# Designed miniproteins, single chains, continued (4), part 66

Each design is a single chain, and the fold is of that chain. pLDDT is the mean over its residues in the fold that is shown.

## One batch from the design tools (miniprotein)

Design m14269
Fold by ESMFold2-Fast:
Order: C-alpha cells, then sequence, then structure tokens
Structure m14269 (fold): chain A 70 residues (1-70)
C-alpha cells in the first residue's frame, strides 16, 4: 500500500539523482542518491523509512558498479 508507493518513489529518486550526477560529472553517485532520497523523505515527513532508503540506495549503487564491470 503506502509503503510500496514510498519504496517506488525512493527508488525513482535515487536513480534520478544518480542520472543527474552522471550528467554533471559528479563521481559520487552514492552521495547524490542519498541526497535525492533525503529530499523525498523530507517532503513526505517519512523519516522512519530512513533505514529502508539507505538499503535501496546501496542496492542501486551496487547495480551501477556491476554495470561498470560488465
Amino acid sequence: EEEEKLREEIRTAARQAVENAKKSGDPNYEAAARAGVAKVLDLHQKFEYRPLADEIVAEIVKEIEEEKKK
């Protein structure tokens, strides 16, 4: 329900933040993703989901690193 929607928003925000970091030449994708996700949590006042957000960011960063290795 609401948690599933929030998870999807967090994943979208993290991926979008990484995409923006790539376009701006910022090599710190994890920091960019964390900042983007923090903004989503702040807008929804859902700070209790911070640990979940951190796990999703780690997952996305790992996927990107795996893609780099090919």
Scores: mean pLDDT 75

Design m14270
Fold by ESMFold2-Fast:
Structure m14270 (fold): chain A 61 residues (1-61)
Amino acid sequence: GPSAEVARRGVEAAARLPTREGRYAAGGMVGKDSGADEREVGEAAARGDWRTAAELAVAGI
């Protein structure tokens, strides 16, 4: 899986995507690759809460 730094940068980028669907898909993928719950990380990214998405993804590592 990715390092904590790579996971954080990934969810930051995901949270900046213009559509909710894009943020969910990209954030969820970072979460899954990190060993976290894809849905939880995707939902946090979808609402623009990149801090929570990053915390969840890093916790999976």
Scores: mean pLDDT 81

Design m14271
Fold by ESMFold2-Fast:
Structure m14271 (fold): chain A 64 residues (1-64)
Amino acid sequence: SELQEMEDKLSVLLQEFVEFARERGVPLDQLKADVKSLVDLFWETQDLKLTEEKIEELKREYEE
């Protein structure tokens, strides 16, 4: 289904995001909260592009 294809893409994006955060030593509690916010955002909006934009925003915060 289209939703399943979107879920598969989200899974890949989240795996990349978690790996990025882990390599930068982001605290587990912060990472869990951020992952939850991304998952919640996707399920509330069903917008992969918006979720990807939020991932890029969080990555910038992790680099600062």
Scores: mean pLDDT 85

Design m14272
Fold by ESMFold2-Fast:
Structure m14272 (fold): chain A 94 residues (1-94)
Amino acid sequence: SAEEVKKELVEKFRELGELIKRAHPDDAALIAEVDALEKEVETASVKKFEEIFKRLVHLIESRRAEMSPEEAEEIDKLIKEISKLLKELEELEK
């Protein structure tokens, strides 16, 4: 189940990354950073995943004012889902 939780985490992380890129299609620097984080997360340890996720959340928060209420709600939902899965993975790998 740890492997299944990790797969779901990577899928949800990519979903969040694609959503943020879609919300900021002209932000080339953001798109490049998100693409790099999505690639890095595929082989990341749990600890490294936490660091990568925190970096993505910081990128999102820095652009919060540019988001629609609908985009912000969808992003917040995915952040909460990823946080829950990450906590579950940490408990399984202890």
Scores: mean pLDDT 82

Design m14273
Fold by ESMFold2-Fast:
Structure m14273 (fold): chain A 107 residues (1-107)
Amino acid sequence: GLAMQAVYYTRQGRYDEAQALALFARNVSERELREAEEQGDSRRVRISRALLLMAEGALYAANGDYDTAIRKFDEARRLARDAGDSFTARTSDRMRQLVRDMQAQAA
């Protein structure tokens, strides 16, 4: 997805492209969350919150705030698991691992 691609751009040092893509992903996820809340779909609300957290995490990573990014991905993984969305949970975990590896290389 878009948030994962933003993390890959961050790993490549392509920070402007990472920020732009993460912001776009955040805007899409904010709209989807509002629609889910208006429809009263509790499962879709949890999944949309997880996707929003992934987009926010990607944005923090693009700005060099790896600790905040990791926390956002951990929260996204938990929400996705609680919603029964194994794909989103696995994607959040992969993003977390990529950012942890970048943090270790920056130290």
Scores: mean pLDDT 88

Design m14274
Fold by ESMFold2-Fast:
Parts: C-alpha cells; structure tokens; sequence
Structure m14274 (fold): chain A 96 residues (1-96)
C-alpha cells in the first residue's frame, strides 16, 4: 500500500468529519420534519452543503448528481452509508 502523506490524511479526516456532521444535521432535521416537502428540503440542503465542501477542497465545482430514480428513503439510506464509511475511514486513519 502507498502510504498517505500527512496532508492527504488531514484532507481525508476533514472530509470524513464533514460527511458525518452533515448526516447528523440531516438526521436532526428529518426528526423535526412534518411533511415530504420539509424532508426533500433537508436532503437537498445536506447534499448542497456536502457538494460545496467537496468543491472547495477539490477547487472544482461539484454538483450533486440528480437522484430522480431514488425515493427520499433511498437518498437518506445512501447518506447514512456514506456516514458509516466515513466513520470507518476515520478509524483506519487513526491506526499506526
């Protein structure tokens, strides 16, 4: 395996932490949402926030891919999986 540089480790750590934070914020908003419109808005805002963070780090505009074929529950499940993967990445980066 090619060892990661300290800068690469820092970037991955910050990215993983942002993904986890975005999902936790979305989870809180979804718990308070009383309508499908509020749920859609919460998911859209979470995806835009994540895309903006990634665009800033990559210095390239990243737009969230249209998920017209996915239900709201599928989109939430996808973000949950990303957060779990981010947590695993953080654990891996803490290993010597």
Amino acid sequence: MIPLTEEEKKLLKETAEEIIKTYEKLKEKLAKANSEEEKKKAIEEALKELAAFLSKKAQEPIQPKPQASLTLDDQIALLEKLAEEAKKLLEELEKE
Scores: mean pLDDT 70

Design m14275
Fold by ESMFold2-Fast:
Structure m14275 (fold): chain A 108 residues (1-108)
Amino acid sequence: SAEEERRREELWKRIEELAAPYEEKVAAASEEVAALLAAGSEEAAELRAYLAELAEKYAKSDEEERLELYAEALERLAGLDKEEVLKLLKAAKALEEGKLEKAEEYLK
């Protein structure tokens, strides 16, 4: 309905506003990770090993486990709050699946 469409738009706007500070940190961390990987240092080797292990775990994981692995990676690589990031990821997923009440619960 038009009411459900408006609720969906409002919830997406809330996610965007809450995610904005995290997106800035992720962008900065992505640049640092790329620079580190290009450097060929011991730290680069350790990061490559971590990313390889993460990719293997992710490939073997179900959808819920993948969200948790992604939030954990953002905590380690970008210093984000894992629980807050996981809530935003779950809220976004709920909205994509049309589960508006679940999305609202995650954004409390």
Scores: mean pLDDT 84

Design m14276
Fold by ESMFold2-Fast:
Structure m14276 (fold): chain A 87 residues (1-87)
Amino acid sequence: MFGEMWKALEEGGAPEDIVEMYRKSAELRRRARELEDEGQATQSPKKYLQAAELYERAAELNRQAGDDFSADLMSQEAKQLKEEAEK
């Protein structure tokens, strides 16, 4: 499941710059998820805010690649993490 979307685009002959945007977005999402898991385990607002920032950056890369659906999902995750950090 992880990496299947940009692999499909690579196999489909998508431009390399689009594939790179998806790969960078996936790396940011992976790092954000790790920070989110640490924040939840340690109840750390700082880790939630760091995860939210990475999700927002990943969302922007997906919008540039033309995937507004995934971008919107990541923006919603970032918003929820910011709200959790304020609790």
Scores: mean pLDDT 77

Design m14277
Fold by ESMFold2-Fast:
Structure m14277 (fold): chain A 90 residues (1-90)
Amino acid sequence: SHMEERLKMAEKNLRAMMEHLNIPEEVKEQAMGLMERIKEAVRKRDLEKLKEIFRELQALYEKETDPNVKRVYLFLAVIALEEIFRLQEE
């Protein structure tokens, strides 16, 4: 499935980014949990859940002071937003 290939690549890119930026382990666990939630919402075509996750990511981004951790939340927010647009344009 093109969807599964896209989600697999997004997760791979997230892991690579977090390694490159030396992200703390507790933040890595939170980010991977958010990525899994995005993947499940996409598989279920759950637009409202994707919007909820996007709002959570915006709140995390605004509260965070570490620029590298902000980049991780922004990366996840962009993935969620692109998936929202894909579902809305069907």
Scores: mean pLDDT 90

Design m14278
Fold by ESMFold2-Fast:
Structure m14278 (fold): chain A 94 residues (1-94)
Amino acid sequence: MTFSFLVRGRAAGEATRRAAEEMGRYLGWKVASRQVGEETREITVEADPALVKSLRVEFVHDEATGYVTALITVDLASGERLTFLASASVAEAE
């Protein structure tokens, strides 16, 4: 099963890419990302449909530093919940 996210914002896009790559390494899932606009990134995750109930992304913005933390939450069919997080700034999105 393929999940696709359109993430707006350079910092949010890079943070989500990093968090998704950590998730993919931990769970053995394929993750791809591409720029679809100057400030928009598409992140695609190929997940096992038998194992996943839901996948979602949440953001925490630190206005003082310009950093964005992306939190990817995976609800598994087993009832377990996993969270992967990463932070990035606009300068790190290049």
Scores: mean pLDDT 81

Design m14279
Fold by ESMFold2-Fast:
Structure m14279 (fold): chain A 73 residues (1-73)
Amino acid sequence: DALRAARDAGLAEVRSLGLTDEQEALVMINLAIAERYGRGDELPEILRRTLLKLGVSEEDAERVAQAVADALA
């Protein structure tokens, strides 16, 4: 399942960012919503935007989004 692999790759990168448990939970919820509503193709962009809203740098947010995009390809 490419979508599951992409989610797991994104979460591994997110864990490396040192987010709080609450921030990580919010990322998990947004990813789960995207999966449930068939927005898998938008997963990299949803993750990038969520991380930016949490104060993650543009470089780190893009790196995480790219890891998800690569896993979907």
Scores: mean pLDDT 75

Design m14280
Fold by ESMFold2-Fast:
Structure m14280 (fold): chain A 74 residues (1-74)
Amino acid sequence: SAAQRAAQLQLLQTVVRDLAAGVPRSDIIARARALARELAVPQAFLDEVLAWVRTLSPADARRTLLDRALALLA
């Protein structure tokens, strides 16, 4: 739905902003979990985002998250 897409985009935007600001990984993960609960983001989508934050460099995570956001807008 449009509401689900908006929630997913807001999660991606928040994580990208935190990565750009140099926020510690643990704080990004905690904030992403809290926001996903607030916005009712599907668990599978949250798990994918958290995997990228955990396993990729900040630059690679940002690129991957932005690519995912563009895919949601297409």
Scores: mean pLDDT 90

Design m14281
Fold by ESMFold2-Fast:
Structure m14281 (fold): chain A 70 residues (1-70)
Amino acid sequence: SERTKRAAEEMKRLLREIWERLGFDDPESAQRLADALGISVEELYEIGRLFAEGRVLEASERLIEYAKRA
């Protein structure tokens, strides 16, 4: 549980930073990340928005759902 909590907190911070960098200034980086995850850039933006709002569980569930449908 402690490792899972720490990993989630670190992932939340990193993804928030990545989202802030990718979300509006560099479409190429956003597309590259979406491609690496096997999702569309629109799906990536939606996940990034949820992370930015602190909705980490919803963002994670959506990422898993999109990845399964790829």
Scores: mean pLDDT 68

Design m14282
Fold by ESMFold2-Fast:
Structure m14282 (fold): chain A 59 residues (1-59)
Amino acid sequence: MMPPIPKDREELLEQVKKAAERGNTALGEVVQHWLEHGVDPDLIREIVHEVNPNRPRPP
């Protein structure tokens, strides 16, 4: 499930929420997809932190 590239912070927030509910792997996959398509990395980081304040434990 590859969501469309978010145009607004609001759209990005909704997509992060959905991906986070699916799991850390899904969230990481979607975040990388956005980064590859030019979405602001600082904005992504801020939204991810707001949605998932409990950072996933590294393997």
Scores: mean pLDDT 70

Design m14283
Fold by ESMFold2-Fast:
Structure m14283 (fold): chain A 76 residues (1-76)
Amino acid sequence: MTAEELKAELERLGGDAVVERYAPVLAGDEEGRRRFLKMGTALTLGFAPEEAEEFAKWSDEEFRAWLKELQAAAEA
């Protein structure tokens, strides 16, 4: 996901205020951006911000495996 795509998604979720709130993340390094994407994904799945932050601490492999598990369970 590009910074432009992420900005558009933030705009949809909470408008200009959310985009401004997360501007440092959009301008940040790759690590911060990956963490934000994990957190954002968990939030869009309906998890609380506290839970989303916890999931964002996982490795990319662990987070991806978890998402695949949830997707499979939802489609079963």
Scores: mean pLDDT 68

Design m14284
Fold by ESMFold2-Fast:
Structure m14284 (fold): chain A 80 residues (1-80)
Amino acid sequence: MLLTKEELEKIVNDPNVPKSAKAAAVVAYRLLHNEPLDVDELVKESGASREDVERALQIFSKLSKKEIEAALKNIKEKYL
């Protein structure tokens, strides 16, 4: 099962999760749900750096929907 909104919020608010993983989770979630990908909003939601968000956007924008789903599943299994 894919990450829920509540599970995403748990990852974002967990101080033990790396900021790069928070950026990746927010970007992947928004891509899969066709939500806006504004960098400033992604930084605000994830709490990650601008550089982490821009890196996640660069990586995930080149992936298929199935690959993004697999990445989000891996983040869920690792941090939840």
Scores: mean pLDDT 82

Design m14285
Fold by ESMFold2-Fast:
Structure m14285 (fold): chain A 78 residues (1-78)
Amino acid sequence: SKVVEEVLKRMEAIEAEALARIAAGEDPQAVLDAALREMEKLLLEYKPKLSDEELKEVVGYALALAARLLAEAQAALA
């Protein structure tokens, strides 16, 4: 689906931005919070455009991305 491809590409951009900000020495917790808010906003924007099947795929991707960002934020705080 072109809609799923668009959402995943925007999520990849959120991840890339968050990782770049952490690497630049910004507060990892603040970066994580901002990235999670942007992901929530993105999901709410696209939810009415997605089928149930597509929504499950996008939510699964979002959860995996959130877990990766949490791990990076925790590593940066150590």
Scores: mean pLDDT 87

Design m14286
Fold by ESMFold2-Fast:
Structure m14286 (fold): chain A 95 residues (1-95)
Amino acid sequence: MTEEEKKKKEKAREQLIKAMVEMVSTLFALVHKHEEKTKGTSREEGIERLRELARDMKLPEEVIEEVVERYEELLGLSEEELEKKLKELLASAPG
């Protein structure tokens, strides 16, 4: 591989990681909002489940912390805002 191909792959990897963090965090925030209304699931239970899934996906601890931090920020949004955001993320996903 050429140096340009290596730089392009590294940049693509960083963009994929950021997209993954945003998608996983948004999906889990939406699921938590639904479970909070139906089951009374606590914020702490949501965070614990997110950490467990991220570890099961074998994500690095640094990425897991970014996902959790973004998830906590997204919990401030309404269910409608989270649904809109998830639809936008899915529409922007590379096929």
Scores: mean pLDDT 75

Design m14287
Fold by ESMFold2-Fast:
Structure m14287 (fold): chain A 75 residues (1-75)
Amino acid sequence: SQAEIKELAKKLGLDLDDEEASLLAEALKNHPELTEQVLLGLKYRVPVENFHKDLPEESKKLLLKVQQRLLEKEA
């Protein structure tokens, strides 16, 4: 869920807003087991194309949007 994603992100040192958490929940709805791996990839700035191959293209598009938002916050 969105709330669980926000809690996991906080434990990993990621500050996600509600929109970012919502996008992640949608991207991971069919792959909740990949949540921690995806959050770590976002934290360490791993290219979304290098995330787990089982993530569908639509999910990766949502993850790219989240990654871009996080990078903008650090600029």
Scores: mean pLDDT 80

Design m14288
Fold by ESMFold2-Fast:
Structure m14288 (fold): chain A 86 residues (1-86)
Amino acid sequence: SALAARLAALRAALRARTDWSPAVQEAALAVLDDLAAGHVPADRQQALLDRLEAVLAKPNPEVRDFLPLEVEIGMELLKRGVEKVT
């Protein structure tokens, strides 16, 4: 419930950033969707969401700012034999 509310709030915050390029919005959405899929352990998911919020707080984020998060999520999924969300 608390996690679902946090994910909804982050999605709303992302959609409110009309000043961002479509590429940046898509990169942020991809990270959020990968985390929302529920394949990452809850404690690790919270830590990754904290890092996502830090990137989203930047005044001018770039696609590359999301790459470390995508790599780390991919590593968590690999440990569990789960295919990454496309």
Scores: mean pLDDT 77

Design m14289
Fold by ESMFold2-Fast:
Structure m14289 (fold): chain A 111 residues (1-111)
Amino acid sequence: MADELLEKAAEVFLELRRRREAGTITPEQEDKLIDEIAKLVAEAASERLGRPVTPEMVDAAKRAIRALLEGRGDELAELYASATPEQKAAIDEVFRAFSLAQERELERRRA
């Protein structure tokens, strides 16, 4: 299930990136897609940890997603350094979903 959640998160990440590049996304639509990705990656982290999803995991994922989209590496590093183990697990799943989305975009451009 965690891998299936990450595949879904990667699809939403790819859609978010495409809409941002096309200039077709509103701030409200961007927030909705970020929230969807955050919930999916928090669920994946929850499955790996054997613990329920917490609001703190979802918030950490949302902050990590936004920092990645805006290229704020310093903010992302600070977020990770100050995170709880549960928050770190959610952020790790954000990185996995982001990497998978990048791989899918490269595959699409080659196909």
Scores: mean pLDDT 83

Design m14290
Fold by ESMFold2-Fast:
Structure m14290 (fold): chain A 74 residues (1-74)
Amino acid sequence: MVVFDGEQARAVARALEKVRALVDSVTALSEEEKQRVLKIAVEAIQRAAEEGRFDEVEAVGLATAQKAIAELLA
């Protein structure tokens, strides 16, 4: 179906945008810590996409970012 690849690309882009917004909203993190969280979340999103799990890329990215933030703030 002609729109399939565009929908998958949009799901990944939306997941990345939401993760970036979440990380940017946490003022308690240093710039170095924000970059580390973003890298880990991006790698998790990429892995889920490579596995064809596009419905989960947003949840995986956000959960990975939230866990990393919680560990840095603990």
Scores: mean pLDDT 79

Design m14291
Fold by ESMFold2-Fast:
Structure m14291 (fold): chain A 68 residues (1-68)
Amino acid sequence: SAELRAEAIALVEEMRRRGEISERSADGAIAAISSGDLTLLQAVLRELLEVTTDPELRARLEALLGRL
């Protein structure tokens, strides 16, 4: 859904702001999420879940994945 994509993009931007991911990784993630492909959205959220060190961000990523 558009709401789920907007929330995923906001989370990627927060990870970029906190230095959890590179600008290149964030740009790639946002492009994939914005494509409208649910398979790419799911893959991106799983990849972000593997790299995050923040338990709050982890919980938010798991919640988004659970809504797919």
Scores: mean pLDDT 84

Design m14292
Fold by ESMFold2-Fast:
Structure m14292 (fold): chain A 72 residues (1-72)
Amino acid sequence: SELKEKADKYIEEGKKRHQELVERGRQKVAAGEPLTDEEAMALLIEGFDEDELARLQPKEKVEEWKKILEWG
């Protein structure tokens, strides 16, 4: 199906965007820079250490991102 092929393409592009967010997020963490919500959530999805994120971000913000991922 044409629709199926288009959907698979969008999923593939989404995975690429996720990897870009992860890489950018890791660079920012190393530099001590604040993360965007998208970068932080991408790192959490990738299994990044919540304690390391909490060092740079308020714990309340980290908990908010976790709830979004759990409820989503």
Scores: mean pLDDT 73

Design m14293
Fold by ESMFold2-Fast:
Structure m14293 (fold): chain A 87 residues (1-87)
Amino acid sequence: GKVEVVVEGLSLDQAKELAADLESGGYKAEVIEGKETKVVITGLSLDQALELAEELASGGYKATVIVDGKVVAKYDPMSLQDGTASI
């Protein structure tokens, strides 16, 4: 089936940077500008999509894995820990 990873809640600049980084890593990524900007990654196996979504969530992104239009998994950004003002 068709496997996608969708990253939401991005600014246009963040989406372009993420898409460029992913394409440099060999992924097929598309920036979709609309009511909210998102990045859609395609051409993955389910295992690859789950691994990528978990890595993106660890990096602070909201990632959703979709198979044939059905949500299979959601990964929310890691919760902020106490002391978020560390420089």
Scores: mean pLDDT 77

Design m14294
Fold by ESMFold2-Fast:
Structure m14294 (fold): chain A 82 residues (1-82)
Amino acid sequence: TNMEELYEEKKKEAYEEALKKFKSEEIAKKVVEELDKLYEELKKYHDFSGDASESALEELRERMEEVAKKTIEKIKKELEKK
């Protein structure tokens, strides 16, 4: 699996989890936008076009999961205060 394949998989998972949790496509898209920003920043500094090492794939997975969780928690806190 290359970095692009892992990114698309994790992006889909994050969208579906956010949609299920918040029942809002707008919120789900916001979570995906934060993941897109992370991926574009990483692409500036890393070559994602080839076979990735297991360690590189694990790092990308962990960073995407962290960004998704942080974005979801931020949105949850904002909604709970209203």
Scores: mean pLDDT 74

Design m14295
Fold by ESMFold2-Fast:
Formats: C-alpha cells, structure tokens, sequence
Structure m14295 (fold): chain A 98 residues (1-98)
C-alpha cells in the first residue's frame, strides 16, 4: 500500500519504521514497533523542536545538516510547508502494514 500525502486516510495507515527511522523515534520516546503516519509526523516534528533545527531567520525552514533526519532524507534542509516531500522520502525508511 502506497502512502498518498493528499489522502487524509493515509494518515491512519500503520507503518513499521526501519532501523534508522526507529533510532530517530527513540530520541523522542517513541519505542513502538508500529505507529500511524500521523503519529510518525508528530514524532518527527517533536524531534525537530527538541534538536532546535528550525532556522532562526525563517521558521518555515528546517536545518538538517549533521542530523540523523538529514541522513534519512538525504537533504541539508527542508520547508515544513512541503511535508509531502518529507513523507515521500520517509517511505524508503518504513514499511506500510496492510
């Protein structure tokens, strides 16, 4: 099953994080083997806030250089308004459970 970021029902899909994503989730206290896409997004933004990754000049930009999230996404930064691109990259680091 493919996660469609334009479909609200995709937020309710259960996913199993792969090892790199699972380690990131542990840093924000998420240790479950499976979680919903919505819970995953909430945990990722909690990670961003905990690590203070928001750009001080533009709060819509997240600085990822030197972070585990940056390694997962293969990017040095992303725009929070483009969370759909974030989900597309994260699909490579998780399995959707039917």
Amino acid sequence: MKIDPNDPSSMLLLVRPKPKLKELLKEVGVEEETLTVRELLEALFKYIRKKKLYDPENPDIVNLSGTLLGEILGKDSFDVNNYKELLEKLQEEMEVIE
Scores: mean pLDDT 77

Design m14296
Fold by ESMFold2-Fast:
Structure m14296 (fold): chain A 94 residues (1-94)
Amino acid sequence: EEKYKEILEKAKKLQETFGLPFPTAVAIVLLIEGISIEEFRELLKKAASPNFNEKALDGYIKAVEEHVKQLKEALEKDPSFKTLLERAKEIIEK
């Protein structure tokens, strides 16, 4: 519960600072903190209402997973992208 809230608060800071779409900001937080998509899915399920729409939740998780994949590919193709991740880490640690 608390860990999920912290991820969202960190993602919001990145969204506000860099003007990123929220799923992209969440993906950056997961990558920096070393949180797997499976762990994030379990955190989301714990935070959700007992009657949550699981299909919508799966769609959101898939979008975040796709953004994590794109970020990893960007790091492999352009090492300067590492500077953006280092700056993002500094912001979420504040």
Scores: mean pLDDT 76

Design m14297
Fold by ESMFold2-Fast:
Structure m14297 (fold): chain A 59 residues (1-59)
Amino acid sequence: QLTAGQLAQLKDIAGKIQQSWKLSAGQAENDAHKLISSLMVEQNLTVDEALKAAVQIFS
């Protein structure tokens, strides 16, 4: 469903979540998916816009 580029961005976000919140890799990846889904639904963002917003949160 995601492009290779979108998956790479999601994995980067998951890595930042794992590092910041000291979660397991699986928990961080699950939380990254939930964050992107939440941003898309609550803020009416596209996948690319949600990925950009998530990256800014961890900047």
Scores: mean pLDDT 78

Design m14298
Fold by ESMFold2-Fast:
Structure m14298 (fold): chain A 97 residues (1-97)
Amino acid sequence: MEEEIKKKLNELIEKYKKDMDELASRHRQRLAEVEAEADKQYEELLKKVGDNPEVRIEAEKQREDRLRQARGEAFRESMKLRDKYNKEIKEELEKLK
């Protein structure tokens, strides 16, 4: 009983680590794409309006807001994966009662 549950818990932990590593790689790629798009939009705006300090400040704010949103989405996805595995681990531990 205890050995079976321990084996199952180890399998869940290893699977979680693998899934988290894959998710981290995907998040890095997605963030790089968002940064590239945000940089392109920033450069296009500067070309249209010239060297206007007010527009530059607003464009920088919009770039940061976009990056913050992407990071927030990545964090939520990581939390969902953690919650899923925490639930599965709790269900296995419940069998020890």
Scores: mean pLDDT 81

Design m14299
Fold by ESMFold2-Fast:
Structure m14299 (fold): chain A 65 residues (1-65)
Amino acid sequence: SEEVKKVATITAIKIRAIAAGFRVREEDGKLVIYNERNSPEAEAEMERIEELAKKTGEVEIVREP
């Protein structure tokens, strides 16, 4: 159950980032997200994604330009 919840959370975060227009790459449970827009709107979305990642405690977010 906990494992299923973590997998679902990682999948949801990945889909959300892609749907928001970010480039995403997954490596060893880490999500590399490219924030190319550098706008307040994109920053707010990144913060939300980071918050979801912290909730599970398993997936790490790496921000790149």
Scores: mean pLDDT 75

Design m14300
Fold by ESMFold2-Fast:
Structure m14300 (fold): chain A 65 residues (1-65)
Amino acid sequence: SMQEEGLFRHVEILHELIQQGKLKELLKKQTPEEKTPLDLLSREAMEILEKENPELAKALKEYLK
């Protein structure tokens, strides 16, 4: 579905930023009041990702913890 496609694209971008070590740097530039990539990832979307790509979901969860 379009929602699942958007989630995978979003997570792929986040995963690439993690691999480049840039995600934490980008998060530091955001104020607590601004939307971060973390704020855009819903619990339901993460559950779908875990079902379809558990390795990527695990890597993202471990990094974002």
Scores: mean pLDDT 56

Design m14301
Fold by ESMFold2-Fast:
Structure m14301 (fold): chain A 87 residues (1-87)
Amino acid sequence: SAAEEELILELARLLKEHARPGDHFILTRDVRSLAGVIGSYAKENGMTFEVVDSEEEARARAGPRSVIITRADLEAGLEVIREKLLA
């Protein structure tokens, strides 16, 4: 959809501006549609990513440089994702 395409483009911009080499992205499966853009960006820029089945699993796997993206984060908006990248 146009809304999904706009979200993907804005997410790519946020990653370019704020993501750091060594970041590890953890996506819950309900947002796996973003795995392509995040995975491609991560691979090209010295970062890693994974997809997990739940937010609980994401939190259990999270390290100091982990950026967790859930459906709730997407519903809350890109500003929440931006804040997670800056942390």
Scores: mean pLDDT 77

Design m14302
Fold by ESMFold2-Fast:
Structure m14302 (fold): chain A 81 residues (1-81)
Amino acid sequence: MLEEKRRAVAEALAALTPEQQARLREGLAAAYEEAAKIADPEERREVLVRGAREAALAAGLSEEAAELLGELVREEAEAAE
């Protein structure tokens, strides 16, 4: 369920140091900027989801938490279409 995924991601984010949180925010901003350059909605979503996972891993989240963040980003993007 989306709410459980959000809770799990929130707990993982709360465990990050302020420096790791800043790195994640910067990585997510870069992923959104890169995705915004893509005209095809499906390719845009795939680039955004991939970028979000990479940003999460770079910030120190586990692979499971990074996958959950990617799923949340995908669901939010799909809901906006």
Scores: mean pLDDT 79

Design m14303
Fold by ESMFold2-Fast:
Structure m14303 (fold): chain A 69 residues (1-69)
Amino acid sequence: SLLLEAARALGILIGQGVLSLEEVKEYRAFLIEKGASEEQIDNAIRTADLTVEPEEARRRFEELLQQLK
């Protein structure tokens, strides 16, 4: 489930405050377009592991986005 993994990585980045409101909106829309539900994304944000290193979370998210293209 690449979509669920991408939603989890997005949740970490949102929780760490490294994304603007516009970036959050765009990434959520992208994942929904690829087949994620709003519920899956909201749950991933609520349960995000904020102890993950920001650089690692960004790298993971970018790799997952590349696979979802």
Scores: mean pLDDT 85

